Designed miniproteins, single chains. Designs and how they scored, part 36

Each design is a single chain, and the fold is of that chain. pLDDT is the mean over its residues in the fold that is shown.

## One batch from the design tools (miniprotein)

Design m1232
Fold by ESMFold2-Fast:
Structure m1232 (fold): chain A 78 residues (1-78)
Amino acid sequence: MALSDEEAKKLQEEAQKAYEAGDRKKMLELAKELALSLAEKFGYEKMIELLEKDLKEATDPEIAEMLKEVKKELEEKL
């Protein structure tokens, strides 16, 4: 089930709050849920391409690790 734009935005805000609170596990879980929902809406291959671009542009190694995990989750659904 794909999220509405408003639901996706709220999920992204929750992920940001988890990151700020230091709840890295919850942040990663929410990021995976958001990415899967966006992939169902826009297409898995397109979302994987966007994650690849973000990963190449990521300067923060912690963000890069998160993006790798999210990308892996999407690739398993291809």
Scores: mean pLDDT 73

Design m1233
Fold by ESMFold2-Fast:
Structure m1233 (fold): chain A 80 residues (1-80)
Amino acid sequence: MMTPQQIVDQTMKQISQLANQALASTDPQERQQILQQINDIASEAAKQLASFGTREGVVMASYVSITAMGVNFDIELQQR
């Protein structure tokens, strides 16, 4: 059983890896697919964190969701 902190840590590592792949991609369609994967992973992690039924879990779920949104905006702004 993973703790909420372990879920956050693993999710952030996955998001960082996908963000690096998106930034390295020269294909706009591939980049958009990776951004969608980041959103899907963050959404799933947020659901798991919320399922703990704790205040800390809800806060962490919000943190993961907001971070994924920020990463998507940052990648879109930095792409030429």
Scores: mean pLDDT 79

Design m1234
Fold by ESMFold2-Fast:
Structure m1234 (fold): chain A 96 residues (1-96)
Amino acid sequence: PTISEEQFLEVAREAIRAEPGAGAAATGVLAAAIGAPEALRERALRLAEEEGGGASRRAFEEAYALVRAGDLEAAAARLAELLGAPAEYALRTLRG
């Protein structure tokens, strides 16, 4: 489904405010999955840092890099760790 950049950023803001680490990581995964333009990725990174500090910025960058590298299992494991959820659930969500 098509999502606007402003809708993406609003969802990201809500997620990061609710759970800074997990929300930032989930936003990084989504940015990589949709092939977000560099400008949108930079805006999302700044948002993560503003709302959750350096830890949230790192969570975003780590999750984004793992998905871009095609390491979906590592990305899912990191999300599961941050969410306190089973890795299998996170992996299934990322794969669709």
Scores: mean pLDDT 74

Design m1235
Fold by ESMFold2-Fast:
Structure m1235 (fold): chain A 71 residues (1-71)
Amino acid sequence: SQKKKDLEEGREWIKLAKEALEKELNIPVQDIVFEDEEKSLVSAKLDRQLTPEELKRAREVIYKAIEEKKK
């Protein structure tokens, strides 16, 4: 089923994004969830609030990890 493959792929991307955020920005990530699976939108749950600059950087790191996975 394509849906199962998409979910597994999404989980792997979430794992990569979490590892990249923790390694690159040194921020602990509680959870990353799909806000809308059809649009591939994700939301991150963190132990602390991020500054606007950290939030922007976090999005860049997540997008980069997903892009590198697609190569």
Scores: mean pLDDT 61

Design m1236
Fold by ESMFold2-Fast:
Structure m1236 (fold): chain A 68 residues (1-68)
Amino acid sequence: AATAPAALGALMRRLGLSPEQVARAVAAIQRLGPDASPAEIARASGLSVATASALLRTLRESGLLDVL
């Protein structure tokens, strides 16, 4: 996808996350910055550490961290 919203939709589908969970995780990354640990993102977003880690990995691989 050429735009961040389309890529976020694909990410949500791949990870089985609700739109609300994706929105909370994205907001946490925006607030804490791209250097935030998976544990910090998990705490801020209400996700498991494993899910937060998978999200951060997918966002980096998709280049989305650079636009958040």
Scores: mean pLDDT 73

Design m1237
Fold by ESMFold2-Fast:
Structure m1237 (fold): chain A 61 residues (1-61)
Amino acid sequence: EEVDLASALGRELAAEGVDPLTAMKAAHLIVFEGKPVEEVAKEVGIDESTLRRALERARAA
């Protein structure tokens, strides 16, 4: 479910040291808005490879 994926992605980003509110925003933009990882990384100020790895881990759960 999309809600489960957003929750998992938020937790993975928080584990990488990303601020909880920023992690939730990034998860929302990717999972519910369908924005590309590249655009979301620039918008919220997260390293693209960190965001991509977190998303891969969230999808593997």
Scores: mean pLDDT 80

Design m1238
Fold by ESMFold2-Fast:
Structure m1238 (fold): chain A 62 residues (1-62)
Amino acid sequence: SAVVLALVELPASTSEEEAIRAAEEAARKKAQDLGLTVVSTQVLAVEEGPETRRVSVAAIAR
């Protein structure tokens, strides 16, 4: 079992929902690279800047 953290930074034109999906997909990819499957995800932060949107998520994987 592992906790996988993912952070994505995307253009501010990207919707919040799209940015969250990208962060969740990044966490899932990291878990897959470890040979693990994601069982739950939680959004930790959504930060909006003038040109970019940053989203961080935590995933529990096993």
Scores: mean pLDDT 85

Design m1239
Fold by ESMFold2-Fast:
Structure m1239 (fold): chain A 62 residues (1-62)
Amino acid sequence: SATEEAQAQALADVLGIPVDLAREALNRAKEIASKLNRGEDGEGQAEIVKAFSDARAKAAAA
């Protein structure tokens, strides 16, 4: 959707990575956020940070 593309672009700008990698990180963060909303994941914040770190590492390797 247009909203998801805008979110991916904003993340790409903030993280300094390609939009494609930002989309992957955003999708991963949404999965983790869904688990947090259910009260199922006590470590969700660390997983979200790791998702963004992984995206930046992929950008550096490309």
Scores: mean pLDDT 72

Design m1240
Fold by ESMFold2-Fast:
Structure m1240 (fold): chain A 74 residues (1-74)
Amino acid sequence: SAEARLREMLAALRRSAERLAADPSATPEQLRQHLEGVRATVELLKAAFPQMAPEMDAVLAEIEALFARALAAR
């Protein structure tokens, strides 16, 4: 289903964000650019799948919190 594919994509976005945030060589600029890209992607997906918006907002909030912690440590 489209919902199952969307959940798989959200899980992939989270794993990608976790890997980048854990990378000590990643610059603050790279972290900010990646987060901007994730936000833009989520915005487009919410427009296409408004019924899944709460689940997408939850994943975005997790990624934003992860990146905020990573940026504070640099």
Scores: mean pLDDT 86

Design m1241
Fold by ESMFold2-Fast:
Structure m1241 (fold): chain A 120 residues (1-120)
Amino acid sequence: SEQFEELLKRAIKHLEEAIKHVEKAIEALEKGDIETAIAHAEQAKKAVEEAIKDLKEAKKVAPEKERELTGLINALERNIEALQEAIKAAEEGDLEKAKELLEKVKISLERQKEELEEIL
C-alpha cells in the first residue's frame, strides 16, 4: 500500500530527527551546556512521539503488520521513558547518567530505524 509506505517513510524521518537531537544533546553535555542538552532531549522525545503516531496510523492501514509494528511502538515508548529519565538526570546534575541514557537511546533508535527500513 502506498499509504503504508508513506507512513513508514514519515516514521523513519521522525526517527532520523530524534537521533540527530540525541547526538546534539550528548555533544552539549560533553561541553557542560546542560540547558541546550535538555532542549535537544525534549526535541528528540517529541520526534519519537511523532514516529509512534505514524506507526499507529500504519497499523490501521496494514493490520497484517500489527504484531511487528506493535513491537516497534513498545520499543519507542521505552525510549521516551529513557529520554524523560535522561532529562531528569541532567536537571539534577547527574551528567554521567544523562549521557549514558542518551547513548543507549541513540543505539535503540538506530535499531528501530533499521527495522522500519527492512519493513519498507
Scores: mean pLDDT 92

Design m1242
Fold by ESMFold2-Fast:
Structure m1242 (fold): chain A 80 residues (1-80)
Amino acid sequence: MEKIKEFKEYAEKIIQRLRDLGADELAEAVRGWLESKIEEFKKLPESEQDKFFEAAKRLLDGAVETEVERLVREGRIPPP
C-alpha cells in the first residue's frame, strides 16, 4: 500500500513539473502511463515492486530532462 502511494506521489511531482514547463500533453501521457503501471505494480510481489519503482523513477526523471532540453533548444526557457 505505502509503495503505491510513494509511486503516485513521485509521478504527481513529475506531472506537475511537466505542466509547469507547459508540457500539458506529455503530462497527460504520463498520467495515463501511471494508471496502467499502478495496476501492473499492484500485481507484483514486494521484492519486485522496489525494482519496478526504481526503473519508473529513472524513466520519469528522463522524461522531464528530455522536455527541458527540448524547450531550451526551442528558446522557450533559459538554459539551466
Scores: mean pLDDT 77

Design m1243
Fold by ESMFold2-Fast:
Structure m1243 (fold): chain A 62 residues (1-62)
Amino acid sequence: MRLVFDPAASLEELRARADEAAAAGEEATFLSEVSPGRLHVVTTDAVVGRREGEVNLAAPEA
């Protein structure tokens, strides 16, 4: 599994990278910061494809 954090990346950029990884059969998680303390999360794998979410950094995973 590959983890990529790019706080300046747009959601569209994360989606494009996730779609490329899925096409290559890779499992990867891509993260960007939408606003201070908030993350967009895009995860991909060869079975499910792309999943999207949002995380508040005050509690990064509950």
Scores: mean pLDDT 68

Design m1244
Fold by ESMFold2-Fast:
Structure m1244 (fold): chain A 63 residues (1-63)
Amino acid sequence: GAGLLVGLTSGLLISAAVGVLGVAAMPEVTEKLDYIEELAKQSITKGIDAGTEALKWLVDKMK
């Protein structure tokens, strides 16, 4: 049920965070910290939006 959707959302956020950390370790990316910060912020927002949308859909469907 809902646990599966929450698990997928959490997995995506963790995967995105690991990806950002890996890229941030590269010298070229250090010069673009602002871009990396925005990318991380966007990923978090997208994850929250997806979770919220899925929750609304689930609530509406379960009625």
Scores: mean pLDDT 66

Design m1245
Fold by ESMFold2-Fast:
Structure m1245 (fold): chain A 62 residues (1-62)
Amino acid sequence: GDREEALRLLERARERIAAGEASPAASLVQDNLDRGRALVEEAERLIAEGRYAEAVELLSTA
């Protein structure tokens, strides 16, 4: 369902951001990492509100 999909996509987004931050090139993609963190925060808010379909749509466009 949308809830399970939203949670899976959120976890994948968090993993990608963590991998990017751990990279020696993190400073070269800082703007991309900042946008990723903002997107994760928005998705977390949508999930907290039970708006799973919107969270899936947001995370799928990232």
Scores: mean pLDDT 78

Design m1246
Fold by ESMFold2-Fast:
Structure m1246 (fold): chain A 69 residues (1-69)
Amino acid sequence: LSEEQIREIARETGLSVSKAERMARKILEIRKENPNASNAEIARRLKEEFPDVSLKLAYKLVTAVNKKL
């Protein structure tokens, strides 16, 4: 993901650029470790690392990252 794509995801989700970058990086890491995982599974794992984020927002972020790939 480019810095521009991270800024776009931050705008779409309402997160800070720093938070969006950390979460996007974690999404890519989870996907690399679990290549057959569904978006729902990735969102659930993401919420474990970022418990302050709602599951709905985690889903939205996973979907946004996938659209940029």
Scores: mean pLDDT 81

Design m1247
Fold by ESMFold2-Fast:
Structure m1247 (fold): chain A 108 residues (1-108)
Amino acid sequence: EKDLEVLLLIKWLIDMTKEAIEQLKNAKSKEEFKKVLQRLIDTLEEFRARLQELLAQDPDNPLVKELLRIVTEAIERLKKALENGDYESALKILEDFHKRLEELYKKA
């Protein structure tokens, strides 16, 4: 089913976000943290573009709409944390994002 494709994308995001959290927790310097966070933001931006394409093909898909909202909010919050050098806020944002993705996956 077509919903399976979106579920696989959510699962990939869950796994990727968990890996990013671990990489950030193990960062040995502020510069390393900044590089990992920037790479994550870039990856989420590419993912957001893919979700926008999926939504353009099926504008009424509620799962894609909710996922796009969650991803967009995470990108905006992470960019602010990066700009402010707020190490602790970036981790909390990602933990919240991960939880929201898991909740979305369970509902689908």
Scores: mean pLDDT 85

Design m1248
Fold by ESMFold2-Fast:
Structure m1248 (fold): chain A 100 residues (1-100)
Amino acid sequence: SRALQAQVAALKGDFETAKELLKEALKNPNPVTDLPQIAGAIVVLAEKNPELALEVAEYIKKTLSPLVRRSLATFLRKSLPDIPEEVKPVVEKIIEILLS
């Protein structure tokens, strides 16, 4: 999936490719299959490039419906126990942006 490709690009430090692939994944995401993978890519991006992760959150707020944004926020919230303590504030801010 594009979201998994974005996650791999972010892990490699290829942030331009990660952003482009993530925007492609966001065009018509399947809520069951794509949203969990998109959430995973956002968590990796929050760890590797928090500024870009926040930019992506603002993009999602502008482009996706409130229902899809709430579902994505739920997957991100479920990830919180498993992410490093230093990354949690960035992911919490992303959740706040998605729900605003």
Scores: mean pLDDT 85

Design m1249
Fold by ESMFold2-Fast:
Structure m1249 (fold): chain A 82 residues (1-82)
Amino acid sequence: MSLEELLSLSDEELREYIERGFNTLLEQGFSPEVAAQLVAMGLGIPLEDVELTGSEEELIESIVRAAKRWREEQRRRLEELE
């Protein structure tokens, strides 16, 4: 996903994207932790910002929180350039 696409998503659309990607990777035989890591990498989120521990629901929630933090940080950086 591009940065522009990430910035244009609503919180609900972002969650749906993460859940879909995570579930698709689980169906392909990846472990929950690896699925979470691959979704975060696909979003361009630094893995250091993602907690890759807990249940499938906790992993999804961790990615959503990290994605929201990353998105707000990128918005702030873009505002500084304008």
Scores: mean pLDDT 78

Design m1250
Fold by ESMFold2-Fast:
Structure m1250 (fold): chain A 68 residues (1-68)
Amino acid sequence: SRSNMDKYIDKLVASAKKLLKENNLLDKLPKVDEAAAEVRKLTDFSKAVQALQNFLSELTAEIHKHRQ
């Protein structure tokens, strides 16, 4: 359902923002909000989740590179 999708997106957004803050990447916070807003426009829950997970994977890779 849309409600379940929004809750899932909210949890992923919160996790992403926490990781960015812990790694002092505050400039990346608006990109998370922008990606979430675009994903929320999708009507297919599966596609929305996949798109957001792909975005978070890219952020995670950038964080790992920054921590090296």
Scores: mean pLDDT 75

Design m1251
Fold by ESMFold2-Fast:
Structure m1251 (fold): chain A 85 residues (1-85)
Amino acid sequence: SSDEKAAELLKEAGGIIDEFLKKASPAAQRELVALAGELNKAAKAKDWEKAIEILDKIARLAESEGFDEQAERLREIRKELEKVA
């Protein structure tokens, strides 16, 4: 189902976030933790439109902190989520 695919994509996104979260600046870590919390709430509510919005914010933050590979992978997941949302 689309919900199952969306949940799988968000699980993959969580793994990517974990890759750079510990290496980010303290300010970015605080923002990432807050955004990850909002992403989890959106996932629980099956609010995929909100999840897409939050993923874009996380990807932009990752890019601003120099995690370009992780940012691009998150943008790819966002695009896939848009197809199933």
Scores: mean pLDDT 87

Design m1252
Fold by ESMFold2-Fast:
Structure m1252 (fold): chain A 87 residues (1-87)
Amino acid sequence: SEVEKAREEAVKLLEEFLELAKKLNAPEDFIETIERAIEKVRKAKTVEEIISILTAAASDVQLYFKDNPEMQKKVKETSQWINKLEK
């Protein structure tokens, strides 16, 4: 289903944020915020809920890691995926 595909990709994108955040020694509170976003996506029942959760997480990542090029690239890739899914 469309929702299952969106959920799988969103979890993958959030897990990539989580892995890189851990490598960059992000604070525990930040790590927990991403982990909660993954849990929310896994429980989401609509594409709109998945987009909302992922958009919020990507915004937090973009703001916190504004000076990290690798993380900013992942934020851009995530935003591009969201834009394609909304159309």
Scores: mean pLDDT 87

Design m1253
Fold by ESMFold2-Fast:
Structure m1253 (fold): chain A 88 residues (1-88)
Amino acid sequence: KPFVPRGKYEDFPPELQKELDRIVEGLLAGDPEAVAAFKALPPETQYVLVEKFAERLGLTPEQRERLLALVKAGKYDEAIAEMRRAAA
């Protein structure tokens, strides 16, 4: 849908890319600070992070869509649980 901002991770400023990389790595490691940082991101940035996470782990389109739906619904704890399950 045209509502979602169009932008690739690589089009972001280097400092933002570094922060997103740090959050992704922390989520994979189960870092509570990374979880808090993810929840504090603007929704548009959360969507980009989910796409980057899906690409990094080689997730299916179905898994990616499920994660995006959970994030859009504000179900962050469920989204993070799905991410960790996909990483296992």
Scores: mean pLDDT 73

Design m1254
Fold by ESMFold2-Fast:
Structure m1254 (fold): chain A 77 residues (1-77)
Amino acid sequence: PRLEAETILALGEIYLGIANFLEKQGKVDEAIEAYEKAKKLFREAIDLARRHGLPDVAREAEENLKYAEEKIKKLKE
């Protein structure tokens, strides 16, 4: 349902914020862990959104997922 998808999306966004903060502090390994957690949550939000016909939630989660994936790639270089 919508509430579950939105809650998981919001949790992913919280982890994304934590990861950004850790990255700015130079805590690369911790930042990667936080981005990976965010990525997992965004994938769960996308799945729920698609199953329940929530294109707005799916779009937002997909955008955030791409951002997290891009950050992980850069930090692992």
Scores: mean pLDDT 86

Design m1255
Fold by ESMFold2-Fast:
Structure m1255 (fold): chain A 72 residues (1-72)
Amino acid sequence: GPAPPLSEQEKKVVEELMKIAIEEIAGLKRSELTEEQLAQLEAVAREIVDNPPKSPEELYKRLKEAVEKILK
């Protein structure tokens, strides 16, 4: 079934994580991604919100791995 709906605060965190992944890690603009790539990155960001990494280093590693898998 579909994932449960996010709260407004969780949606803001998802949007910030996507911005970091696209703009800071990949060096891309959101407009350069396909709808499928955006959906895949949103799914990763949602999983991070649901199961937060224990450190900033682990968060960065997870976002970088997602960027490498989805955007390369």
Scores: mean pLDDT 80

Design m1256
Fold by ESMFold2-Fast:
Structure m1256 (fold): chain A 71 residues (1-71)
Amino acid sequence: SEIDKLREEILKLVPEEFKADLERLIDHYRATYDEKAVLAFLKALVEQIKTGPKQQIEEQLRAASARLDAA
C-alpha cells in the first residue's frame, strides 16, 4: 500500500523514457530487500528526483541496470 503510493508518486515525477527502468529497479529492490528497506529507497528516490539534477537519476538507473546485468 505505502510502497504502491510511493511508486505512483515517482512515476508521475519522471519522463516517460525512465518509467520502465524505474519499474524494473523497484521490482529488483522488492525482490532483494525487506519492506522497510524498499520504503527507505523509494523515499530517497522521491527526494533525489525533486531536489537533484536529472543526470543524477540517469546515473543511478545506469548503475542499477549494470548490477542487474551482472546478477
Scores: mean pLDDT 71

Design m1257
Fold by ESMFold2-Fast:
Structure m1257 (fold): chain A 68 residues (1-68)
Amino acid sequence: DDAIARAAELHRAGDDEGAVKLLEEAIKKAKTDEDKANILSALGFIARSAGDEELAEEYFKKSKELKE
């Protein structure tokens, strides 16, 4: 089960609350920096879509830091 793909489905359906909750649960279970970085990027895209640019930048920064 790809949590990012499921969160994207929820976001497209208008359930941003469900999408964020799913991704926050997924990051707690993520074992690799790559998986955590991908989940953080997904959270950043949702935050940006909601108009929270500051929160989006924080998520993208954390994601990039884990991939470097």
Scores: mean pLDDT 81

Design m1258
Fold by ESMFold2-Fast:
Structure m1258 (fold): chain A 71 residues (1-71)
Amino acid sequence: VITEHKEFETEEEARKYAEEWAKKNLPGAELIQDEKLSEDVTKLVYRAGDKVAVAELVRKPDSVELRIAVF
């Protein structure tokens, strides 16, 4: 499992980072899930063949926390 953890000022920046990360690290990856789990938590799932990357965005008062795990 490869884990990436970063903080951004906005959700838009975190989403762009996750999408670009997926394109670079999982060529041909498709976004198969974009789900708002709560007001402050969004889950993005990318799949490329046998590999899955899960990106979780957690909205904080002053930032957005992004964590990416690959399986």
Scores: mean pLDDT 83

Design m1259
Fold by ESMFold2-Fast:
Structure m1259 (fold): chain A 86 residues (1-86)
Amino acid sequence: SELERQGERIAELVRKEARRAGASEDIVEEAANGARQTMAALGRGRDEALRVAGDYLNKLASQTSPAVATRIGLTLLKALAEAAAA
């Protein structure tokens, strides 16, 4: 579906930005999965997508540096806002 294609595009964007921020490959893949889950949740509404994003970002913040977590979070939230506005 279109939403699935959009989710994969955002997951790849999040992977790229996480690697740029110096994330380990495990954190990169976990962030990409979080992006896919967040974008899938957007099909159920903006509030649900924000809840899923928040839960995932809180988990990542406990597992990586503040700089990496912030880069992932900003990338995901910006992409979510753009998708929700379309």
Scores: mean pLDDT 83

Design m1260
Fold by ESMFold2-Fast:
Order: structure tokens, then C-alpha cells, then sequence
Structure m1260 (fold): chain A 97 residues (1-97)
């Protein structure tokens, strides 16, 4: 198939950082998980700038930032729920490209 768009490539990079963050959370390293999720949010904000559907990536970025805050507060279940919602929005953004 054709090469992925710049927005799709950036969104995939964000998902890699989310995966790293979730692995850190499984180890109990919630500050490291939060940093990975904040990195994913920044990459998704860049994806939004070049996206056909910027709102989906911006909403995903906001939810990943809230998940990062929840990890720092020790609210792990809330952080994981927010991350799942963010992942669904990011996936819809990729599919819409």
C-alpha cells in the first residue's frame, strides 16, 4: 500500500511511547509512565497540526496528559481508563487519514 501519512507516522510513534509508559506502570514506575504519556501527548499535538482530523488527535493528547497526572497521583485505575479512551481516539484519527 502507499506510505503512511506524516500524521499517521507521528500517531504510531505516540502509541510506542504509550506502550513504554504502560510497561513502566506495570513495574510500579508511575513517574516514568507519566513522562512517557506526556511525550505521547506532545507527539499527538504535532500529528494534529498535519492531520485531516486534528480534533481526534488533540482530544487523545488531552486524555494522555490527564492519564499522566493520574499516574503521578497514584490513581492507576483512572490513568489506565483514560489511556484506553485516548488510544481509541488516536486509532480513529489514524483510520481517518
Amino acid sequence: GPLPSEAEALAVMAIIHVTIGLKEAERGNYDAAAESFETAARILEKAAEVSKHPELFRQAAELYRKAADAFREGNVDEAIELAKQAGELASKGIEAE
Scores: mean pLDDT 88

Design m1261
Fold by ESMFold2-Fast:
Structure m1261 (fold): chain A 62 residues (1-62)
Amino acid sequence: ASRSERTGRLVAEAEGRKALEEGRGEEAAQKIRDASAYAKQQGDDGLARGLEEGARRAEELA
């Protein structure tokens, strides 16, 4: 994947984690799902699955 796609994933992950720490579950889930989509584009199915599970947990906080 391109450097821009990798940067996008890292930014989405960081924003999602911050939202989780602040109790913003719905926002966190959205950002984590964005990161999962980038991971799939990069061919990292394991990371994508882990991120998708994180998003589901974040939705429970919404």
Scores: mean pLDDT 77

Design m1262
Fold by ESMFold2-Fast:
Structure m1262 (fold): chain A 101 residues (1-101)
Amino acid sequence: DSMEKKITELLEEIRRIAKEILEIVKEILSLPMDLKEILTAIGIALRAIGLEFEAELIYKQAKEGKISSQKAYDQLTRIKKDLEDLLKEAKELLQKIKEKQ
C-alpha cells in the first residue's frame, strides 16, 4: 500500500472530474438560458478550475517534500469530494435548463 500511488490516482481522478464539469458547463452555455443561469454555470467552471489548480499545487508540494504524503492525501481527498459535489450541481443545472425547453 504505497501512499504515493494513492496520491497519484487521486490527482488523476480530480483531473477527470474537473474536465467532466467543464464539458457539462460548455454544454450548458450552448443552450438558451437566462443571465442568472449563465452566471451560475460560469461560477461552477471557475470553482472547478480553482479546485484543480489547488490539487496540482498540493501534488507538487508533496513531490518536493514540502508537505507529508498523508497531508497531501487528506487535502486531495477533500478536493475530490468538493469536485464530486460540484459535478452533481453542474448536472442538476443542465437537467433544469433542458426541462425548460
Scores: mean pLDDT 90

Design m1263
Fold by ESMFold2-Fast:
Structure m1263 (fold): chain A 67 residues (1-67)
Amino acid sequence: VEELLERIRDLRRRAAAAGLDDVAREADRSIALLETLIKSGAPKSYIEDLASQLVADLTARYDKAIG
């Protein structure tokens, strides 16, 4: 879980540096969602599956925007 969160944080930093405000905002929302689920005691497997999907989606959006 922490490794996936760090990947989203890294992607957020890259998106912000590149001026991709929409991608950076989506990354911030994804981090907040995952942190809320962890804090609420959601199942670890559910959090890991969701985090993996969020990483894949954000990476695809970032790659498309960067070219």
Scores: mean pLDDT 82

Design m1264
Fold by ESMFold2-Fast:
Structure m1264 (fold): chain A 96 residues (1-96)
Amino acid sequence: MGKPLSPEELAAELEAAAELFEEAAEALEAGDKRKAAQHLAAVGVLAAALSIAGEDEAARLIQDAVKAVTEAEKAGDYKKAAEIAREAAERLRALA
């Protein structure tokens, strides 16, 4: 229930979120857990903004992906965590 995004604004936010997931995947593949956490925190902020704007599908997709990446990291499967992050980026671009 915030200010609705224009189609162009939504596409820009979805691309920004996709880029953050790709950067998180690269950090995970490099073993840089701190940098990965920073990118995931940034994408979480975008999910909150999207939810406020009423873009619940996009916000939920980001939230579910962040949770799945974090669960894979806790299991020590950084390769799977990176794969989940890259898949989230592709799915976000498909929504734009």
Scores: mean pLDDT 85

Design m1265
Fold by ESMFold2-Fast:
Structure m1265 (fold): chain A 82 residues (1-82)
Amino acid sequence: SLEDLSLAERLLRVLEQLAQAEELARAGVTASGVTAEELRARIAEILAEFEAARDDLSEELRAAIEEARAAFEKKLEEERAA
């Protein structure tokens, strides 16, 4: 398991920003500065950093990351379906 509070916080924030970007795109609102594709690339980079680190991840941080991913995936699926 990974334990890196800074990386976990960055991952959660990027996941939340990606979900918000998808919602804004659906609403037809211009998102300033970052596309959903760019946010996905940042998520992939952060995930690679997690893979490289060998710290134990607390149960709370792991659960929070998994919940954020599930929420993001759900929002993305809803955007596709709507």
Scores: mean pLDDT 59

Design m1266
Fold by ESMFold2-Fast:
Structure m1266 (fold): chain A 94 residues (1-94)
Amino acid sequence: MIIKEGEGEVPPHGERRIEFDLKKGEKYRLYIFAEDAPLEVYLENTDVKEPVLVEPGVTRVIEFTATKDGKGYVTLVNPSDRPVRFRYVLKKVP
């Protein structure tokens, strides 16, 4: 089941935050694609404790479990000096 999807741009040396609703103990998959440069992905209120590197031109799949009820956050960080276009799909796993 798709929970959220979208696209956008992360500015040079900047970040973008995506909010979504979480239920403790439920599993999710984030599909993320970066066009021009790598992005670092941070997942708050999940079991993924380390940032995940998303290399340009390849869809990265990140599986995670919610550790809290309420709001979850995906933070996309662009360490490069160029803007990075991205797209994502967030799905709940059965």
Scores: mean pLDDT 86

Design m1267
Fold by ESMFold2-Fast:
Structure m1267 (fold): chain A 69 residues (1-69)
Amino acid sequence: TVVLRAGDVVPFDARVVRHVAGSFLVDESARTGDPTPVLKDPYSEDESLRRVRAGERVVSGEAEVEPVA
Protein backbone atom coordinates (compact mmCIF):
# COMPACT_ATOMS: atom_id res chain seq x y z
CA THR A 1 0.00 0.00 0.00
CA VAL A 2 0.99 3.66 -0.48
CA VAL A 3 -0.20 6.94 1.04
CA LEU A 4 -1.33 9.58 -1.46
CA ARG A 5 -1.58 13.26 -0.45
CA ALA A 6 -2.56 16.62 -2.01
CA GLY A 7 -0.50 17.30 -5.15
CA ASP A 8 0.22 13.61 -5.90
CA VAL A 9 -0.59 11.92 -9.20
CA VAL A 10 -2.08 8.44 -8.73
CA PRO A 11 0.65 6.04 -10.01
CA PHE A 12 -1.57 2.97 -10.63
CA ASP A 13 -5.20 1.87 -10.42
CA ALA A 14 -5.91 1.42 -6.72
CA ARG A 15 -8.56 1.05 -4.02
CA VAL A 16 -8.78 3.50 -1.11
CA VAL A 17 -8.33 1.30 1.99
CA ARG A 18 -7.81 3.88 4.76
CA HIS A 19 -8.54 7.57 5.28
CA VAL A 20 -5.49 9.40 6.74
CA ALA A 21 -6.36 13.13 6.86
CA GLY A 22 -8.77 15.79 5.59
CA SER A 23 -11.21 15.33 2.71
CA PHE A 24 -9.61 13.03 0.11
CA LEU A 25 -10.62 14.72 -3.16
CA VAL A 26 -9.46 13.46 -6.56
CA ASP A 27 -9.51 15.23 -9.95
CA GLU A 28 -10.93 12.83 -12.57
CA SER A 29 -11.25 15.48 -15.33
CA ALA A 30 -8.67 13.91 -17.71
CA ARG A 31 -10.88 10.78 -17.89
CA THR A 32 -14.42 12.17 -17.39
CA GLY A 33 -14.21 15.79 -18.65
CA ASP A 34 -15.82 16.96 -15.38
CA PRO A 35 -13.53 19.33 -13.40
CA THR A 36 -15.44 18.79 -10.11
CA PRO A 37 -13.24 16.91 -7.60
CA VAL A 38 -14.67 13.61 -6.34
CA LEU A 39 -14.61 12.72 -2.64
CA LYS A 40 -13.14 9.22 -2.24
CA ASP A 41 -14.02 7.26 0.89
CA PRO A 42 -12.84 3.73 1.91
CA TYR A 43 -16.18 3.24 3.73
CA SER A 44 -18.42 4.10 0.76
CA GLU A 45 -20.86 1.47 -0.53
CA ASP A 46 -20.24 2.87 -4.04
CA GLU A 47 -17.21 1.09 -5.52
CA SER A 48 -16.43 4.11 -7.78
CA LEU A 49 -15.95 6.27 -4.65
CA ARG A 50 -13.49 3.71 -3.21
CA ARG A 51 -11.37 3.53 -6.40
CA VAL A 52 -8.67 5.82 -7.85
CA ARG A 53 -7.13 5.43 -11.31
CA ALA A 54 -3.63 5.95 -12.70
CA GLY A 55 -3.09 9.55 -13.83
CA GLU A 56 -5.73 11.17 -11.57
CA ARG A 57 -4.59 14.05 -9.34
CA VAL A 58 -5.10 14.32 -5.58
CA VAL A 59 -6.60 17.77 -4.89
CA SER A 60 -6.78 17.58 -1.07
CA GLY A 61 -6.51 15.26 1.91
CA GLU A 62 -4.53 12.05 2.42
CA ALA A 63 -5.48 8.39 2.05
CA GLU A 64 -3.81 4.98 1.90
CA VAL A 65 -4.44 3.06 -1.34
CA GLU A 66 -3.86 -0.53 -2.46
CA PRO A 67 -3.03 -1.54 -6.08
CA VAL A 68 -5.80 -3.34 -8.01
CA ALA A 69 -5.69 -5.41 -11.20
Scores: mean pLDDT 79

